# Designs tried in a protein design run: designed miniproteins, single chains, continued (5). Part 29

Each design is a single chain, and the fold is of that chain. pLDDT is the mean over its residues in the fold that is shown.

## One batch from the design tools (miniprotein)

Design m16982
Fold by ESMFold2-Fast:
Structure m16982 (fold): chain A 89 residues (1-89)
Amino acid sequence: DRERLRREYERLVEELKRWADEDVPLDEETLRRLREKLRRLLEIIERDPSLATPEEVAGIRAALEVLELMLEGRLEEALARAREEAAAR
């Protein structure tokens, strides 16, 4: 249902906002959990594209890319990518 998807979307966005405002954890378990949340957020948007703007979708995909780089042990590239996103927004 759209209302359930919107509520889940809003909750995930709020959690991700806190992640962006706080120090980025380098713990593998935490990074995997955040990656799962970002993937779920994209799944929700695929089901109802009206929930997010193209700019928001781009931001979510960029955050997912950073997390995947961190999980691959490419921490230097992940940090550079995260700084680019922070500077652009």
Scores: mean pLDDT 73

Design m16983
Fold by ESMFold2-Fast:
Structure m16983 (fold): chain A 68 residues (1-68)
Amino acid sequence: TTTKTFETVSDADGSVAVEWEASEDKEATVTATDEAGNVVTKTVPAGITRTRLTGLTPNAKVTVTVTQ
């Protein structure tokens, strides 16, 4: 299992674009936590390298974790 964590800032619409290295055989679980304590999780199928998470506080600091 590979886990990548980074900090970013959400867009004005409360979304965050996330990209990572593909895994052909493993789905990715992408979790974003903002400064207000909102947590959004999305599971992305194997072979997909990007997603956008929505429902975060606009223009807020966000911690993103990608687990494969």
Scores: mean pLDDT 80

Design m16984
Fold by ESMFold2-Fast:
Structure m16984 (fold): chain A 66 residues (1-66)
Amino acid sequence: MLEEAEKVAEELREVGERSKSEEARRMAIDGGEAVLKTAKEGSPEEARKFMEAARALGELIARASA
């Protein structure tokens, strides 16, 4: 769980860094932190939902940056 969350957070961070939008970069950072915190402190179900949401956010940022 935590290893998957770390990978999702890192991928989201990379997409955010490639974005020219400060808002998108902030959302990527906040999203990554939320995923990591939920994986460490929350339930497994919450962690999965946050990882899914983070992946969707990453795809939206990547698409908007194309």
Scores: mean pLDDT 78

Design m16985
Fold by ESMFold2-Fast:
Formats: sequence, structure tokens, C-alpha cells
Structure m16985 (fold): chain A 65 residues (1-65)
Amino acid sequence: MTAAELEHQEAMRKELIETEMKNLDEEEIEEIFELAAQGHRAAAAGDEATAQEYAEKILAILEKA
């Protein structure tokens, strides 16, 4: 991950928090980003099934909000 990619992901996280996650508490927001990081790691390793599983967990948290 380059510095430019980190900056881009940080901007996307801020946008998601302000638009789609504004009603979530800090713990739920942290959990979503932690799951996203694990999903990205799985995708980078070629494990699409595990990446999909983390994506589904993120969606489940968003649906409960």
C-alpha cells in the first residue's frame, strides 16, 4: 500500500462515516474498518471466499444501524 493509496482510503472512510455510517457509534465504525482491512488482506492473497465473508459481515453491521 502506497502513501497515496492510504490517503485515498482515508478520504473514502471519512466520506462513508459522514454519509452512510453517521448514526453508528465509534465501536461499530472501528469494527467495520477492521473487517475491511482483513478483507483487503484476504483479497490480496487471492482468497476471494474469505474476502467475501468479511464483506458480508460489514453489510450485516450496516443493516443493523
Scores: mean pLDDT 72

Design m16986
Fold by ESMFold2-Fast:
Structure m16986 (fold): chain A 101 residues (1-101)
Amino acid sequence: MPLTPEQQQLLEEALEEVRQYLEEMEPTLKKLGELHSGREPSKEEIEENFKAQLEIYREGFLEMAAKSKSLEEFREKLRQALEKLREGGEALKKALEKKLA
């Protein structure tokens, strides 16, 4: 579906924030994966999961753009999605802390 240049810019900026946040979360995800699977995930497994997450967010953001009536609405949807991502990350860190205790 055709995005406006402004929607493309907002989408790319949001994906960059997702990418940076996933990089910050990599140590937590690695430890959580190790606890869940009983073995340390390989760097390749982590990288594959990282790419899969980015594709999921990309598709979600494209759907948000398609359902938005304005740039302002799209920006608001993106902000909400990024806030949920941060909330999820904090929940994962707390879950890891509890399992390590």
Scores: mean pLDDT 78

Design m16987
Fold by ESMFold2-Fast:
Structure m16987 (fold): chain A 62 residues (1-62)
Amino acid sequence: DSRIRELHGLMQQGEQARQQGDFGRAAQLYTQAGDLARSLGLDPGVIADIEQQAQQAQQQAQ
């Protein structure tokens, strides 16, 4: 499924942004990944983990 590859790409880009200290960019990418995971009907635990990463990055952006 091409959308699963897109999800992995978003997560990888988010992690890269986080490693570079761009927490605002990381939060945006993780949020997009979470939205995609919800649209794909992935496991609630997977969605929660992605959303938690977005929230953590958003906190660090401030």
Scores: mean pLDDT 85

Design m16988
Fold by ESMFold2-Fast:
Structure m16988 (fold): chain A 87 residues (1-87)
Amino acid sequence: SLDQEIEEALDLMSISVTKIEDPSADTADQVLESAKKAIQVSSPADAEVIRNHTLRTMRAMGASDEEIARAEKELQALVDQLRLQAQ
């Protein structure tokens, strides 16, 4: 369900999660893809929180400044799209 997908994506983005055994969650790209899914089903306000948390998580995982800049641009586009849909 959508609620389960949102919860899973938020859990994957949380640095406080002590044990993740899914190998697909080990990459910054996987965190970014999970964030995109979460943002698409979120409110604009929640999407901004998800975006900011995702960028911090990617940095903590060792993503380069170039990867962070790309992710920020992609996530910002999705947040802006949600704001238009919420009108």
Scores: mean pLDDT 70

Design m16989
Fold by ESMFold2-Fast:
Structure m16989 (fold): chain A 77 residues (1-77)
Amino acid sequence: MMKELPEEVAEELRRLALEIQRRAKSTELQMRALAALVEAEFGEFETAIETLRAIAEEDPSVREAAERAIELIREAA
């Protein structure tokens, strides 16, 4: 079964992605955040969570947004 994120969760994840992009200290972290969101959109929840967790550990300025994204993905999975 293809797991699609609910529209409400997908919209909130996109909003959190924009916050991470605005605050992330490097282009590499911004690209990794986008990759994690694409992974979550295609149902690769475990990979998305691990990527977001790594971003949160490396850049405290985006930790809150990354942790919220992880919570949303876990709730939707």
Scores: mean pLDDT 77

Design m16990
Fold by ESMFold2-Fast:
Structure m16990 (fold): chain A 86 residues (1-86)
Amino acid sequence: MEEAMKEAVEEVREEVEAENPPSSREAMLEYLARALILAAKRMGFPTVADLAAALEAAIAAAGLESDPAARASYEEVVARARALEE
């Protein structure tokens, strides 16, 4: 799992760097969104929505649900990933 996540992030990093210039906020959001889509596939989740449900459970367990700023950032990345997945 941990190694598969690192491999997924590296593959997405190479794709985003080839298509988009670095240091853009849009490139960062697209990178994270594509990483979530690839992570869902690598971890055996059928959709990003299923991965998002697992992340919601992890956020609640970690107590991050009490931090609105972390919640907002998480929701932004998930929404972008779901939009890219269609």
Scores: mean pLDDT 68

Design m16991
Fold by ESMFold2-Fast:
Structure m16991 (fold): chain A 57 residues (1-57)
Amino acid sequence: SQAELLELAKSLPKSMLEGLIAMQKAELEANPDAPEDYRQKSRDAIVAFEQALQEKE
């Protein structure tokens, strides 16, 4: 779930979160014809990772 993904993201180092965000953004750009549910999952992951990163002030 999104909540479980956020809790896992909070446990990761800042550098790993930055790398994961960049990777998910690259995947969205590389796969414009992917099914919308896959693209939405990538966007949800980016949101979770960015929220976790903000909390690592």
Scores: mean pLDDT 81

Design m16992
Fold by ESMFold2-Fast:
Structure m16992 (fold): chain A 65 residues (1-65)
Amino acid sequence: MKKAQLATAAQLIAIGYGGKVVKLTITEDSIHIEVEVDSPEKGAELRKYFDLLKKDHPELTLTIK
């Protein structure tokens, strides 16, 4: 998966779980996404899913606010 596709997928997943993407930073070797959620349950589901993605894509990092 190309970085642009991974960044797009990460944003769509965050939005799908009811999160708001507040920052996206793409560098040569990393993708960092910051997401705001309104419930702890949504935050937990997002973290679980991104932990699975990070196993295949270690360059992806998630911060939940």
Scores: mean pLDDT 78

Design m16993
Fold by ESMFold2-Fast:
Structure m16993 (fold): chain A 77 residues (1-77)
Amino acid sequence: MLVSRSPGLEVRQLSPTEYALRNLSDRPEWAVFQAPAGSTATLHLSNGTTTMLTPDADNRFLVVLEPGESALLVVTP
């Protein structure tokens, strides 16, 4: 689930495991997502880049988007 985000990041939940993200500002924007222990997260950027996110000790994923970027975040249990 979404825990916190910076003000310029638009976050839309598409399903229990999928989120559409868009940076509407002229600066880097961020969001933190909580997932169940053992989950992985993949970020699909609008430029075609795909990256695997590493959870922290509390099973939280940090997403950072550059100005004008959009992405699909997929959380896999």
Scores: mean pLDDT 83

Design m16994
Fold by ESMFold2-Fast:
Structure m16994 (fold): chain A 97 residues (1-97)
Amino acid sequence: MIDLSGLSKYSKAVVLIDMYLNEHGPQTRSTIIDRIEEETGMSRSEISKVIDALVESGTLESRLDEKTGETLYSLAPEHWEAVKRLLEALGYEVKEP
């Protein structure tokens, strides 16, 4: 578990999205929004913009799920390792799944 209380809502949302996708694999936008809204109190539209920014930066990959017509989002493994190292350097404890 990570204590994120010292981070801005945006930074907290980024870290939580990264952790959630690392633990659970590819997820729909709506599932990510629901989880991050519960944890951060950010609006659904703000979280959607965070997801878009992470895709634009190459942090997240997006793929169409042909069975549901929904877009699935996933983390690049190299990016998760970078995030983990940054959090550990900032004094946060990171648990592996």
Scores: mean pLDDT 72

Design m16995
Fold by ESMFold2-Fast:
Parts: structure tokens; sequence; C-alpha cells
Structure m16995 (fold): chain A 82 residues (1-82)
């Protein structure tokens, strides 16, 4: 399903420390859900702001948090299409 494809793409961009670049997370989820990058970023900031880190000058998010956010956003889109 779409969640499995998002998870595969997220795993592919996960670094050795288990972080997903925030920009890649937003792009991947936007591509599969059709949600705007701005709406995805705002949802992440509202619900998981403490999990967003800056590492080597780049915003990153743990893979587990990226996966949880992806599930939330896919469920939101599926409810809106019902």
Amino acid sequence: GVVDQIFADLQAVTDADGYVPFADFVDIVSRYTGLSRKDIAMHAIRHYWSAIRVVDGRRVIPLSVAQALARDLVAQVQRQQA
C-alpha cells in the first residue's frame, strides 16, 4: 500500500544515525499524499517539534517519528476522501 512505499522511501534516505532529512521527509510524504509541503511541515512542527533536530546545519527527524507522521497524514487524506 501507499504507507509501505512511503516507509521504503524514508528508509532509503535514513542516515547511519537513524535520521531522515526533514526536506526529504516532506518531499516523500507530499509525493504520495498530494498534501502541500507547507501543510506537512506545519503538521510535523505542531505535533513533533521536539523531535526535529539540527545536525550538521540540516534539519533531521528520527525514522520512527517520520513513520508515525506518515501514518497520521495518510490516515488524514483517506478520511478526507471518504
Scores: mean pLDDT 85

Design m16996
Fold by ESMFold2-Fast:
Structure m16996 (fold): chain A 95 residues (1-95)
Amino acid sequence: SALLERIREAKKRVLERLERAPTSDEVLLEVAREVEELLRAAAESGDPAVIRAALELLEELIEFLRSLPAPSPLVDALLEGLERARALLERLLAQ
């Protein structure tokens, strides 16, 4: 429950920060680090509700990054990492 609330709150904060500075490498890297920590915690929790919340966060973040007018090498690398994380979490839900 505490981790579920952390993921829901992070989703709102992450999207708000990215909307304000979508091309800032500093903001992108800070967001990536926070998201990576939450995804790791979600995977380790084994809780289907937590994993689903993490997948919702991933889906919205991937959609946002894909909507950017010009992809950068950093954005491309982040998208690759996020898509791999999504595949892992989906596999965990299937177990």
Scores: mean pLDDT 82

Design m16997
Fold by ESMFold2-Fast:
Structure m16997 (fold): chain A 108 residues (1-108)
Amino acid sequence: MTLEEAARAGAGAAHALLAAGMSPETVRAVLDTALEAAVAGRSPEEVAELARETARAAGASEFQVRVAGVVARELARAIARVTDASREEAAEAVRRGAAEALAAGAPP
């Protein structure tokens, strides 16, 4: 995975969470939790569970919690497959892409 692909993954993740009806604040909390866990080397399954717990604590619906888990697992797998950059660099690219998507507001 390239840093450009990581940024697109971050934007896609933010759009998916917003489309599920999550607030921008909850989306940021879920993505920050997932990225921190992925950088720390936790498994995609562990990252997904932490993201689900973060969404649940924010009052997300059962559907939103499920979406958070799927999105977080996909991001963790993507970061683990980076070969041309560090996990920290990949996570920062994901965070930038997500921030740009959140600043743009509405999902498609």
Scores: mean pLDDT 81

Design m16998
Fold by ESMFold2-Fast:
Structure m16998 (fold): chain A 80 residues (1-80)
Amino acid sequence: SVGDAGLRAALEVLEELLKTAKPSDQPSIQEAIEALREGIRSGDAAGGLLAAFKALRKSENGDEYIERVVAALEAASARL
């Protein structure tokens, strides 16, 4: 499904960002990863993304992380 593919693309981006993120931002990225995984598990793509964006906004670089997730969602959408 479009929602599942999008959440998986966003999850891959956040997992890569976690490897290089500032230690202070890592808890917010981890919370966002958990939100996306729950969205995939429950089939609630919109709820998963909303929760992930709220988590990312807790970090200093949250807007940058959200932009990277949005770019991944747009790229995934173009393949469908």
Scores: mean pLDDT 83

Design m16999
Fold by ESMFold2-Fast:
Structure m16999 (fold): chain A 64 residues (1-64)
Amino acid sequence: SAAAVEYLQRRFGLSREQAEEAVALIEAGIADGKGAEAAARLQERFGLSPDQANAAGVMVATLS
């Protein structure tokens, strides 16, 4: 959702494109029960810490 994209941009300094990709990765991970795998990909692709990746997942789930 737009709210989730905006959160990731403001909280983690991601570009709009990066935030949209991150939201899609998190939503796919949640839908498939692969939240831990999605968190690992966020860390690898966007340089997020484990805590930041976890916070992103929780917020996307809440705002989507």
Scores: mean pLDDT 79

Design m17000
Fold by ESMFold2-Fast:
Structure m17000 (fold): chain A 90 residues (1-90)
Amino acid sequence: MKEAREKVKKILDEVLEEASKYLTPEEIQELQRLYNEAKEALDTGSLEAALQAVARFFDKVIELLKDDPELVRYVRDKANEVFELFAKEK
């Protein structure tokens, strides 16, 4: 359980860092809010709460990067990796 959650946090860190290179300061602030919510849910929440918070984070990243198909693919691949990690915890 703890090991998968730590791997998910690392993936969220990598996605936030990469996405922030392509976003406005206002978009980064909104994404940072969802990122903080996802990290809190990963540290203190139930598996369901963590899944929902992480899904909201990835949905927002994809929305903000929608005009770049290669970045959207990168984010979707990372989201799939994260959700496979969660599936192994069920």
Scores: mean pLDDT 82

Design m17001
Fold by ESMFold2-Fast:
Structure m17001 (fold): chain A 90 residues (1-90)
Amino acid sequence: EELKELQKILEKLKELKQALEDNSPVEEILEKLYEVYLELFGDEELAEEIIEGVRKQIEEEDDLEAWRKQLIESIDEQIKNIQERINELK
């Protein structure tokens, strides 16, 4: 069961990364990011707080391209960590 949950999170992270690389609209990115955090934490309120924080960060930085690149780097690190954990469970 834990292996399947990690695989779902990995799939969602890869979808999010692809959307970022495809230069998808910010709203679509935030929706995919919300799904990742909802799967990861199982806490709707916490996921909503995280997304609200990300939205504010985007508004303050005024550089969507830099924000996308930074998020891709963060996602790559998360993908690596999840893949390592999956490999340990095999």
Scores: mean pLDDT 79

Design m17002
Fold by ESMFold2-Fast:
Structure m17002 (fold): chain A 61 residues (1-61)
Amino acid sequence: SPEREAVEARIRAVRDEILTTGQALADAVQKGDMEKAASLQDRLTALNGELARLEAEYARL
């Protein structure tokens, strides 16, 4: 269904952002940029929360 496809596309986009943000976090930690690492950790927490909400929505479709 179009609704299912839309939620699935959002799940894919959020998963891609989690991967990219995780790589950036690893780089920041390697460089000792702790302020950037903290900011990226907050972003990952927010993205994982959004993913959980989208997965719950998808499970109801």
Scores: mean pLDDT 90

Design m17003
Fold by ESMFold2-Fast:
Structure m17003 (fold): chain A 100 residues (1-100)
Amino acid sequence: GSVKVSLEPKELTVKAGSDATIKATLSSSEEGKYQLSLYGKSNGKLIKRQSEELEIKKGESKTKSFTFSNLKEGEIYEIKAIAKGPNGESSDSGKIKVED
Protein backbone atom coordinates (compact mmCIF):
# COMPACT_ATOMS: atom_id res chain seq x y z
CA GLY A 1 0.00 0.00 0.00
CA SER A 2 0.93 3.66 -0.27
CA VAL A 3 0.70 4.40 3.48
CA LYS A 4 3.70 3.80 5.74
CA VAL A 5 4.28 4.27 9.46
CA SER A 6 7.57 4.15 11.34
CA LEU A 7 8.51 4.43 15.01
CA GLU A 8 11.60 6.31 16.18
CA PRO A 9 13.42 5.21 18.20
CA LYS A 10 12.73 1.50 17.61
CA GLU A 11 14.15 0.73 21.05
CA LEU A 12 14.43 3.14 23.97
CA THR A 13 15.85 2.58 27.45
CA VAL A 14 14.62 4.88 30.23
CA LYS A 15 15.04 5.12 33.99
CA ALA A 16 12.15 4.01 36.21
CA GLY A 17 9.93 6.99 37.07
CA SER A 18 10.97 8.86 33.91
CA ASP A 19 8.78 9.56 30.88
CA ALA A 20 9.54 7.80 27.59
CA THR A 21 8.68 9.50 24.30
CA ILE A 22 8.40 7.65 20.98
CA LYS A 23 7.60 9.35 17.67
CA ALA A 24 5.42 7.81 14.97
CA THR A 25 5.83 9.14 11.42
CA LEU A 26 3.08 8.55 8.88
CA SER A 27 3.68 9.08 5.16
CA SER A 28 1.54 8.40 2.11
CA SER A 29 1.77 8.85 -1.66
CA GLU A 30 -1.99 9.61 -1.67
CA GLU A 31 -3.79 12.64 -0.25
CA GLY A 32 -6.50 11.95 2.32
CA LYS A 33 -7.46 11.31 5.91
CA TYR A 34 -5.52 8.66 7.82
CA GLN A 35 -5.95 7.19 11.29
CA LEU A 36 -2.79 6.77 13.36
CA SER A 37 -3.13 4.50 16.41
CA LEU A 38 -0.51 3.72 19.03
CA TYR A 39 -0.66 0.82 21.49
CA GLY A 40 1.55 0.03 24.48
CA LYS A 41 1.57 -3.36 26.18
CA SER A 42 3.42 -4.81 29.16
CA ASN A 43 3.26 -8.55 29.93
CA GLY A 44 0.39 -8.87 27.44
CA LYS A 45 -1.67 -6.13 29.17
CA LEU A 46 -2.68 -3.01 27.24
CA ILE A 47 -1.40 0.04 29.15
CA LYS A 48 -1.87 2.78 26.54
CA ARG A 49 -3.99 3.33 23.47
CA GLN A 50 -4.15 6.59 21.51
CA SER A 51 -5.65 7.37 18.11
CA GLU A 52 -5.58 10.50 15.95
CA GLU A 53 -7.00 11.43 12.55
CA LEU A 54 -4.38 13.05 10.31
CA GLU A 55 -4.87 14.84 7.00
CA ILE A 56 -1.99 14.09 4.61
CA LYS A 57 -1.25 15.84 1.32
CA LYS A 58 0.59 14.13 -1.54
CA GLY A 59 4.26 13.60 -0.61
CA GLU A 60 3.68 14.81 2.97
CA SER A 61 4.69 13.08 6.18
CA LYS A 62 3.46 13.86 9.71
CA THR A 63 5.13 12.96 12.98
CA LYS A 64 3.30 12.53 16.29
CA SER A 65 4.96 12.19 19.70
CA PHE A 66 3.61 9.75 22.28
CA THR A 67 4.71 9.88 25.92
CA PHE A 68 4.59 6.93 28.31
CA SER A 69 4.61 7.66 32.06
CA ASN A 70 4.69 5.58 35.26
CA LEU A 71 6.89 2.93 33.63
CA LYS A 72 7.80 0.02 35.90
CA GLU A 73 11.42 -0.98 36.63
CA GLY A 74 12.54 -4.20 34.94
CA GLU A 75 9.62 -4.24 32.47
CA ILE A 76 9.68 -4.25 28.69
CA TYR A 77 6.85 -2.40 26.96
CA GLU A 78 5.90 -3.48 23.44
CA ILE A 79 4.84 -0.49 21.34
CA LYS A 80 2.86 -0.81 18.10
CA ALA A 81 1.83 1.92 15.66
CA ILE A 82 -0.87 1.28 13.06
CA ALA A 83 -1.76 3.62 10.20
CA LYS A 84 -5.05 3.13 8.35
CA GLY A 85 -6.16 4.96 5.24
CA PRO A 86 -8.15 4.51 2.03
CA ASN A 87 -5.00 3.09 0.38
CA GLY A 88 -4.36 0.37 2.97
CA GLU A 89 -2.72 -0.19 6.34
CA SER A 90 0.82 -0.20 7.70
CA SER A 91 2.28 -1.04 11.12
CA ASP A 92 5.56 -0.76 12.98
CA SER A 93 6.76 -2.07 16.34
CA GLY A 94 9.15 -0.78 19.00
CA LYS A 95 10.13 -1.39 22.60
CA ILE A 96 10.71 0.58 25.77
CA LYS A 97 13.03 -0.98 28.37
CA VAL A 98 12.95 0.36 31.93
CA GLU A 99 16.02 0.46 34.20
CA ASP A 100 16.45 1.56 37.83
Scores: mean pLDDT 82

Design m17004
Fold by ESMFold2-Fast:
Structure m17004 (fold): chain A 63 residues (1-63)
Amino acid sequence: MRKRVEEENQRFLEEADKLLEELKKEIKETPDERKRAQLYAAMGIIEAAKDIIEELFERRRKE
């Protein structure tokens, strides 16, 4: 409650972590090299988005 914006950010990070775990499971179940590459690409995009959003929220608090 004290930091509503940070609370929303934290929930986003937790949901993104859950998505990453699901993607890792799909990669383990996928023998097709092309599909595995697509899943790895999606995982990388989510990880990059998490990093960018986390940095944006950190910078906003320092302003």
Scores: mean pLDDT 73

Design m17005
Fold by ESMFold2-Fast:
Structure m17005 (fold): chain A 100 residues (1-100)
Amino acid sequence: MKLKLIVITKSSSPFLSGVERNVKKLKEEYGDELEVEIKDLDKLSEKEKKEIEEILKKLNIKTLPAFIFEYNGKIVDVIEGWVGYEELKERLEELKKKLS
């Protein structure tokens, strides 16, 4: 069962190092069960940036970092703003139970 976590951030964010650390821990714990992708808006092409900004607008996300959970190509949950590793893990475990 493949959940996908997309983390949207900026290189200018004070949370970037925390995001990278938490993503590494999630990849180590979940392996092939979880696909994780970091989208740094400052490093994306203009086309990719616009696509991400449209998604953020549709989801009414105003604060970064943003954590978007997808299952089978559908957005199933969103967290707006900074959260720690334990909160990300708890949300992921809840989603795994719901989507089983």
Scores: mean pLDDT 81

Design m17006
Fold by ESMFold2-Fast:
Structure m17006 (fold): chain A 65 residues (1-65)
Amino acid sequence: DKAREESAKSIAEKLGISKEDALKFLEALSKNGIPETLEELEKMLKELGFSEENIEKVIEEYKKL
């Protein structure tokens, strides 16, 4: 799906992560919903195979919300 790939690209650029990781993140959000806590977010990202550095980048952006 081209729309999903474009969304993944935008998120990857915003978060400073790979397009592949951004795509996995979008899929997980669609399947499981938005994590209610930073601990749940970290667990989800670890299950998706994100590196520690990329997990920190995503958590930092969530703290700004």
Scores: mean pLDDT 78

Design m17007
Fold by ESMFold2-Fast:
Structure m17007 (fold): chain A 85 residues (1-85)
Amino acid sequence: ASKSAVVKPNETVTLTAGKEGQTISKIIITDENGNVILEANIDGSNKVNVEEYNKLTLLVDYEKGTVEVTNNDPTKTYTVTVEVS
């Protein structure tokens, strides 16, 4: 299953796996034109705790099954999609 949210300029959005025992396995970020600017697999070897990409801040809480995305760009909108397993 996947979940998506639009992150507008200077907005923070939280995406949740939503069920006990589910985790976020992949994060995909696209720009306003639908171009993929970030794709990250979340597994035991590739955990993301805090990352900054293209004025975006990602905070992954693996145990809660949440990803918080802050868009620090004052003009650009992004879409965040997470895959849950």
Scores: mean pLDDT 74

Design m17008
Fold by ESMFold2-Fast:
Structure m17008 (fold): chain A 79 residues (1-79)
Amino acid sequence: VKAYLKVRFPTKEQAELGAKAAERIVEDIGGKEVRLEGNEVFVEIETDLPEEEVKFYVGEIEALAALIGGEVVERRFEK
């Protein structure tokens, strides 16, 4: 399963916190990459985990981002 998530934050400092939170989850599930560009965080997950489990972890990333003031700009899931 492949998943792509883009989150926008009000400030670069909030984006840095969001990136750190996302990196922790992505590392735990064997995901591909977390990138920080200005005030935007890009998450790429590529794993053999079932889609429902990947959706759960993406939801965890989104929830943590929302606590920091982040907004989901893009979300995609591919098999």
Scores: mean pLDDT 81

Design m17009
Fold by ESMFold2-Fast:
Structure m17009 (fold): chain A 56 residues (1-56)
Amino acid sequence: MEEIPLEDLVREALRLAREQGLSPRQAVTAAALKMGKHITAETFQRAVAEVERELA
């Protein structure tokens, strides 16, 4: 049972948001696709909230 670690997802999403000017949702989507795994809606919402908080 392997899920995408929230910490790794947020870290990659923050990198993409800062380097490419992506919105938090776009950055999390791009990070999840790059990692090649599915994420739950709950994990997605948590990652978006953490990215928004870090960019504020």
Scores: mean pLDDT 76

Design m17010
Fold by ESMFold2-Fast:
Structure m17010 (fold): chain A 70 residues (1-70)
Amino acid sequence: DPEEEAIEKVSKKYGVPKSKLREALELLRRDPSRPLEEISRETGVPVEALRELLIEIGIEELKRAVERVT
């Protein structure tokens, strides 16, 4: 599972609990338009860790595609 693999990698690299990374990812999936800074404040996950999590999963490209459509 690419999501679980990405969560494991980022958790180890940044010392962030997997549960917090999973929560942040769920919030982003519900509203992809939310700034990463807001998700960071709500979950306590650093913005850099959130950015790397999204890159690892490939959600970054999907998020841009959604914004371009409507």
Scores: mean pLDDT 75

Design m17011
Fold by ESMFold2-Fast:
Structure m17011 (fold): chain A 74 residues (1-74)
Amino acid sequence: SAIVKETVVEAESVEEAEKLVREGMEKAAAEFPHSTAPVFSVEETEEEVIVSGFLIARENGQDVIVIHRAVVKK
């Protein structure tokens, strides 16, 4: 089984959302001895913009999935 660590925050702008997710992913990558490069995505709807980042780390023989999301309301 995998361990999932998810953080969701609200941001006032897409620029702030991208900054928060990037900083969260950089911190996560520095924290884990073995991790994949962070992958970023942006999803836009009529009501929201969601900026997401994730990486997969390996610790004690288990996959650790780290997800950061920042949501901007329109």
Scores: mean pLDDT 83

Design m17012
Fold by ESMFold2-Fast:
Structure m17012 (fold): chain A 64 residues (1-64)
Amino acid sequence: SLDELIEEIEKEIEENNGKVTEKAKELLSKVADDPEKFNKALRRLGKKFPQAEDELALVAIELL
């Protein structure tokens, strides 16, 4: 589910000191074809990791 995917991405970022790793980008790319799911994932990740907001914005540009 989308919630399980977001939880996996959250765990990856937490385990890597708040950094959006290549694995986190790969997981996020799984929903890049669905704008509603992609935007929902980005919002939840940005709220939990406000320090990663700029990295998440760059990843969104790369994947879209």
Scores: mean pLDDT 84

Design m17013
Fold by ESMFold2-Fast:
Structure m17013 (fold): chain A 82 residues (1-82)
Amino acid sequence: SPLEEAGRRIQEILRRIAEHPDPQAAGDKLDELVAKRLGLKIESEEERKRFIAQLRNDWLTDPEKAVELARALEEAYRELES
């Protein structure tokens, strides 16, 4: 299903982040790049992370939104590794 496929794509990105030498810094940068790609205007990094976590929870309940989130995460990860 599209939801399962999106979940696998998201999990793969999170797995790669967990395997980084500094997973916390890599995760923080990924969240920043995702927020940028989604056009989010959040003043603090803590607010940005909370909003992204909420967005992941809400968007993962809808297959089309889950695919959009997976795409944003994959694009952000490519930018992070470049």
Scores: mean pLDDT 76

Design m17014
Fold by ESMFold2-Fast:
Structure m17014 (fold): chain A 98 residues (1-98)
Amino acid sequence: SEREREAREVGEELAKLARETLARDPSVSDEQRDDLAHTVGTLARFARLLGLSTDPLREAALLPAAEMSRELRRLATELGHRLEAEGVPLLTEEEARR
């Protein structure tokens, strides 16, 4: 669908932006950079699919690594509450029991 295409595109755009931001931080490992960039892209994709603004994810993608990590945790919590309100489980029953 059009929304799925837009969600994929914005996710890829913001993940790339986060990687560019983190590439300027010598304290960040390659694994941490990939994990943070992937998280930005994933949350941006879900925000778009839910019809929410991706602006907070774009702003997070420009933050230093420690601040980006804290902001992504906050945004993930907010998105989780939105997914619960829409009746979408964040984990399967099997995953929730692990």
Scores: mean pLDDT 80

Design m17015
Fold by ESMFold2-Fast:
Structure m17015 (fold): chain A 61 residues (1-61)
Amino acid sequence: MELSREELVEEIRELRRRARELGDEGTATAGEWLVEHADEYSRAELQEFRESLRRRIREIE
């Protein structure tokens, strides 16, 4: 089921926090940018970014 824009932003915040815990500053910084500029992106773009961040974190875990 599709996540709302608000839900996507919250998931990106959680992924940013997780990336920071893992020492991946690049992914954490990207997540911070996306949260700050969420209104500039469509829901589909936010979903794509969320999937990219999640993939990056899985590679480190």
Scores: mean pLDDT 79

Design m17016
Fold by ESMFold2-Fast:
Structure m17016 (fold): chain A 70 residues (1-70)
Amino acid sequence: SMDDAILDVMRRAYQLLRDFLKGKISLEEFISKLDELVEQARKTFGDTPDVKELVGQVEEIKKDAEDLDK
């Protein structure tokens, strides 16, 4: 379902954040992989309100990581 897919995207986003914080991936790789997750969700489900909320949450994680790396 879309709800299960959104939960999976969020779970993967947090796993990427943990890998970045542990130094397993670069900031560039982290951002690239997050952008891929968002793009896949948009292509699969369209620009629904649930996908827009997911995008907002992922963008918040991305900004927090960018601020930490600066």
Scores: mean pLDDT 80

Design m17017
Fold by ESMFold2-Fast:
Structure m17017 (fold): chain A 66 residues (1-66)
Amino acid sequence: PVENALRAAREGQELATEKIKKGEDPKKAAEEAEKLAASAPGVRGAEVTVDEKDPSKSRVDVELEP
């Protein structure tokens, strides 16, 4: 359960980082990463905070279903 959320957060962070590395809009990259993470089983919601200076430091917070 927690492991699935961590995996979803990791995949979301990787997606956001990849898109930003390609010069894509950070806001749009964050929205797509949030959608991906929130689509994982047992995930209630996700928030992505993009670090514009260093995209690899972007944070993905995942909320689990109780």
Scores: mean pLDDT 74

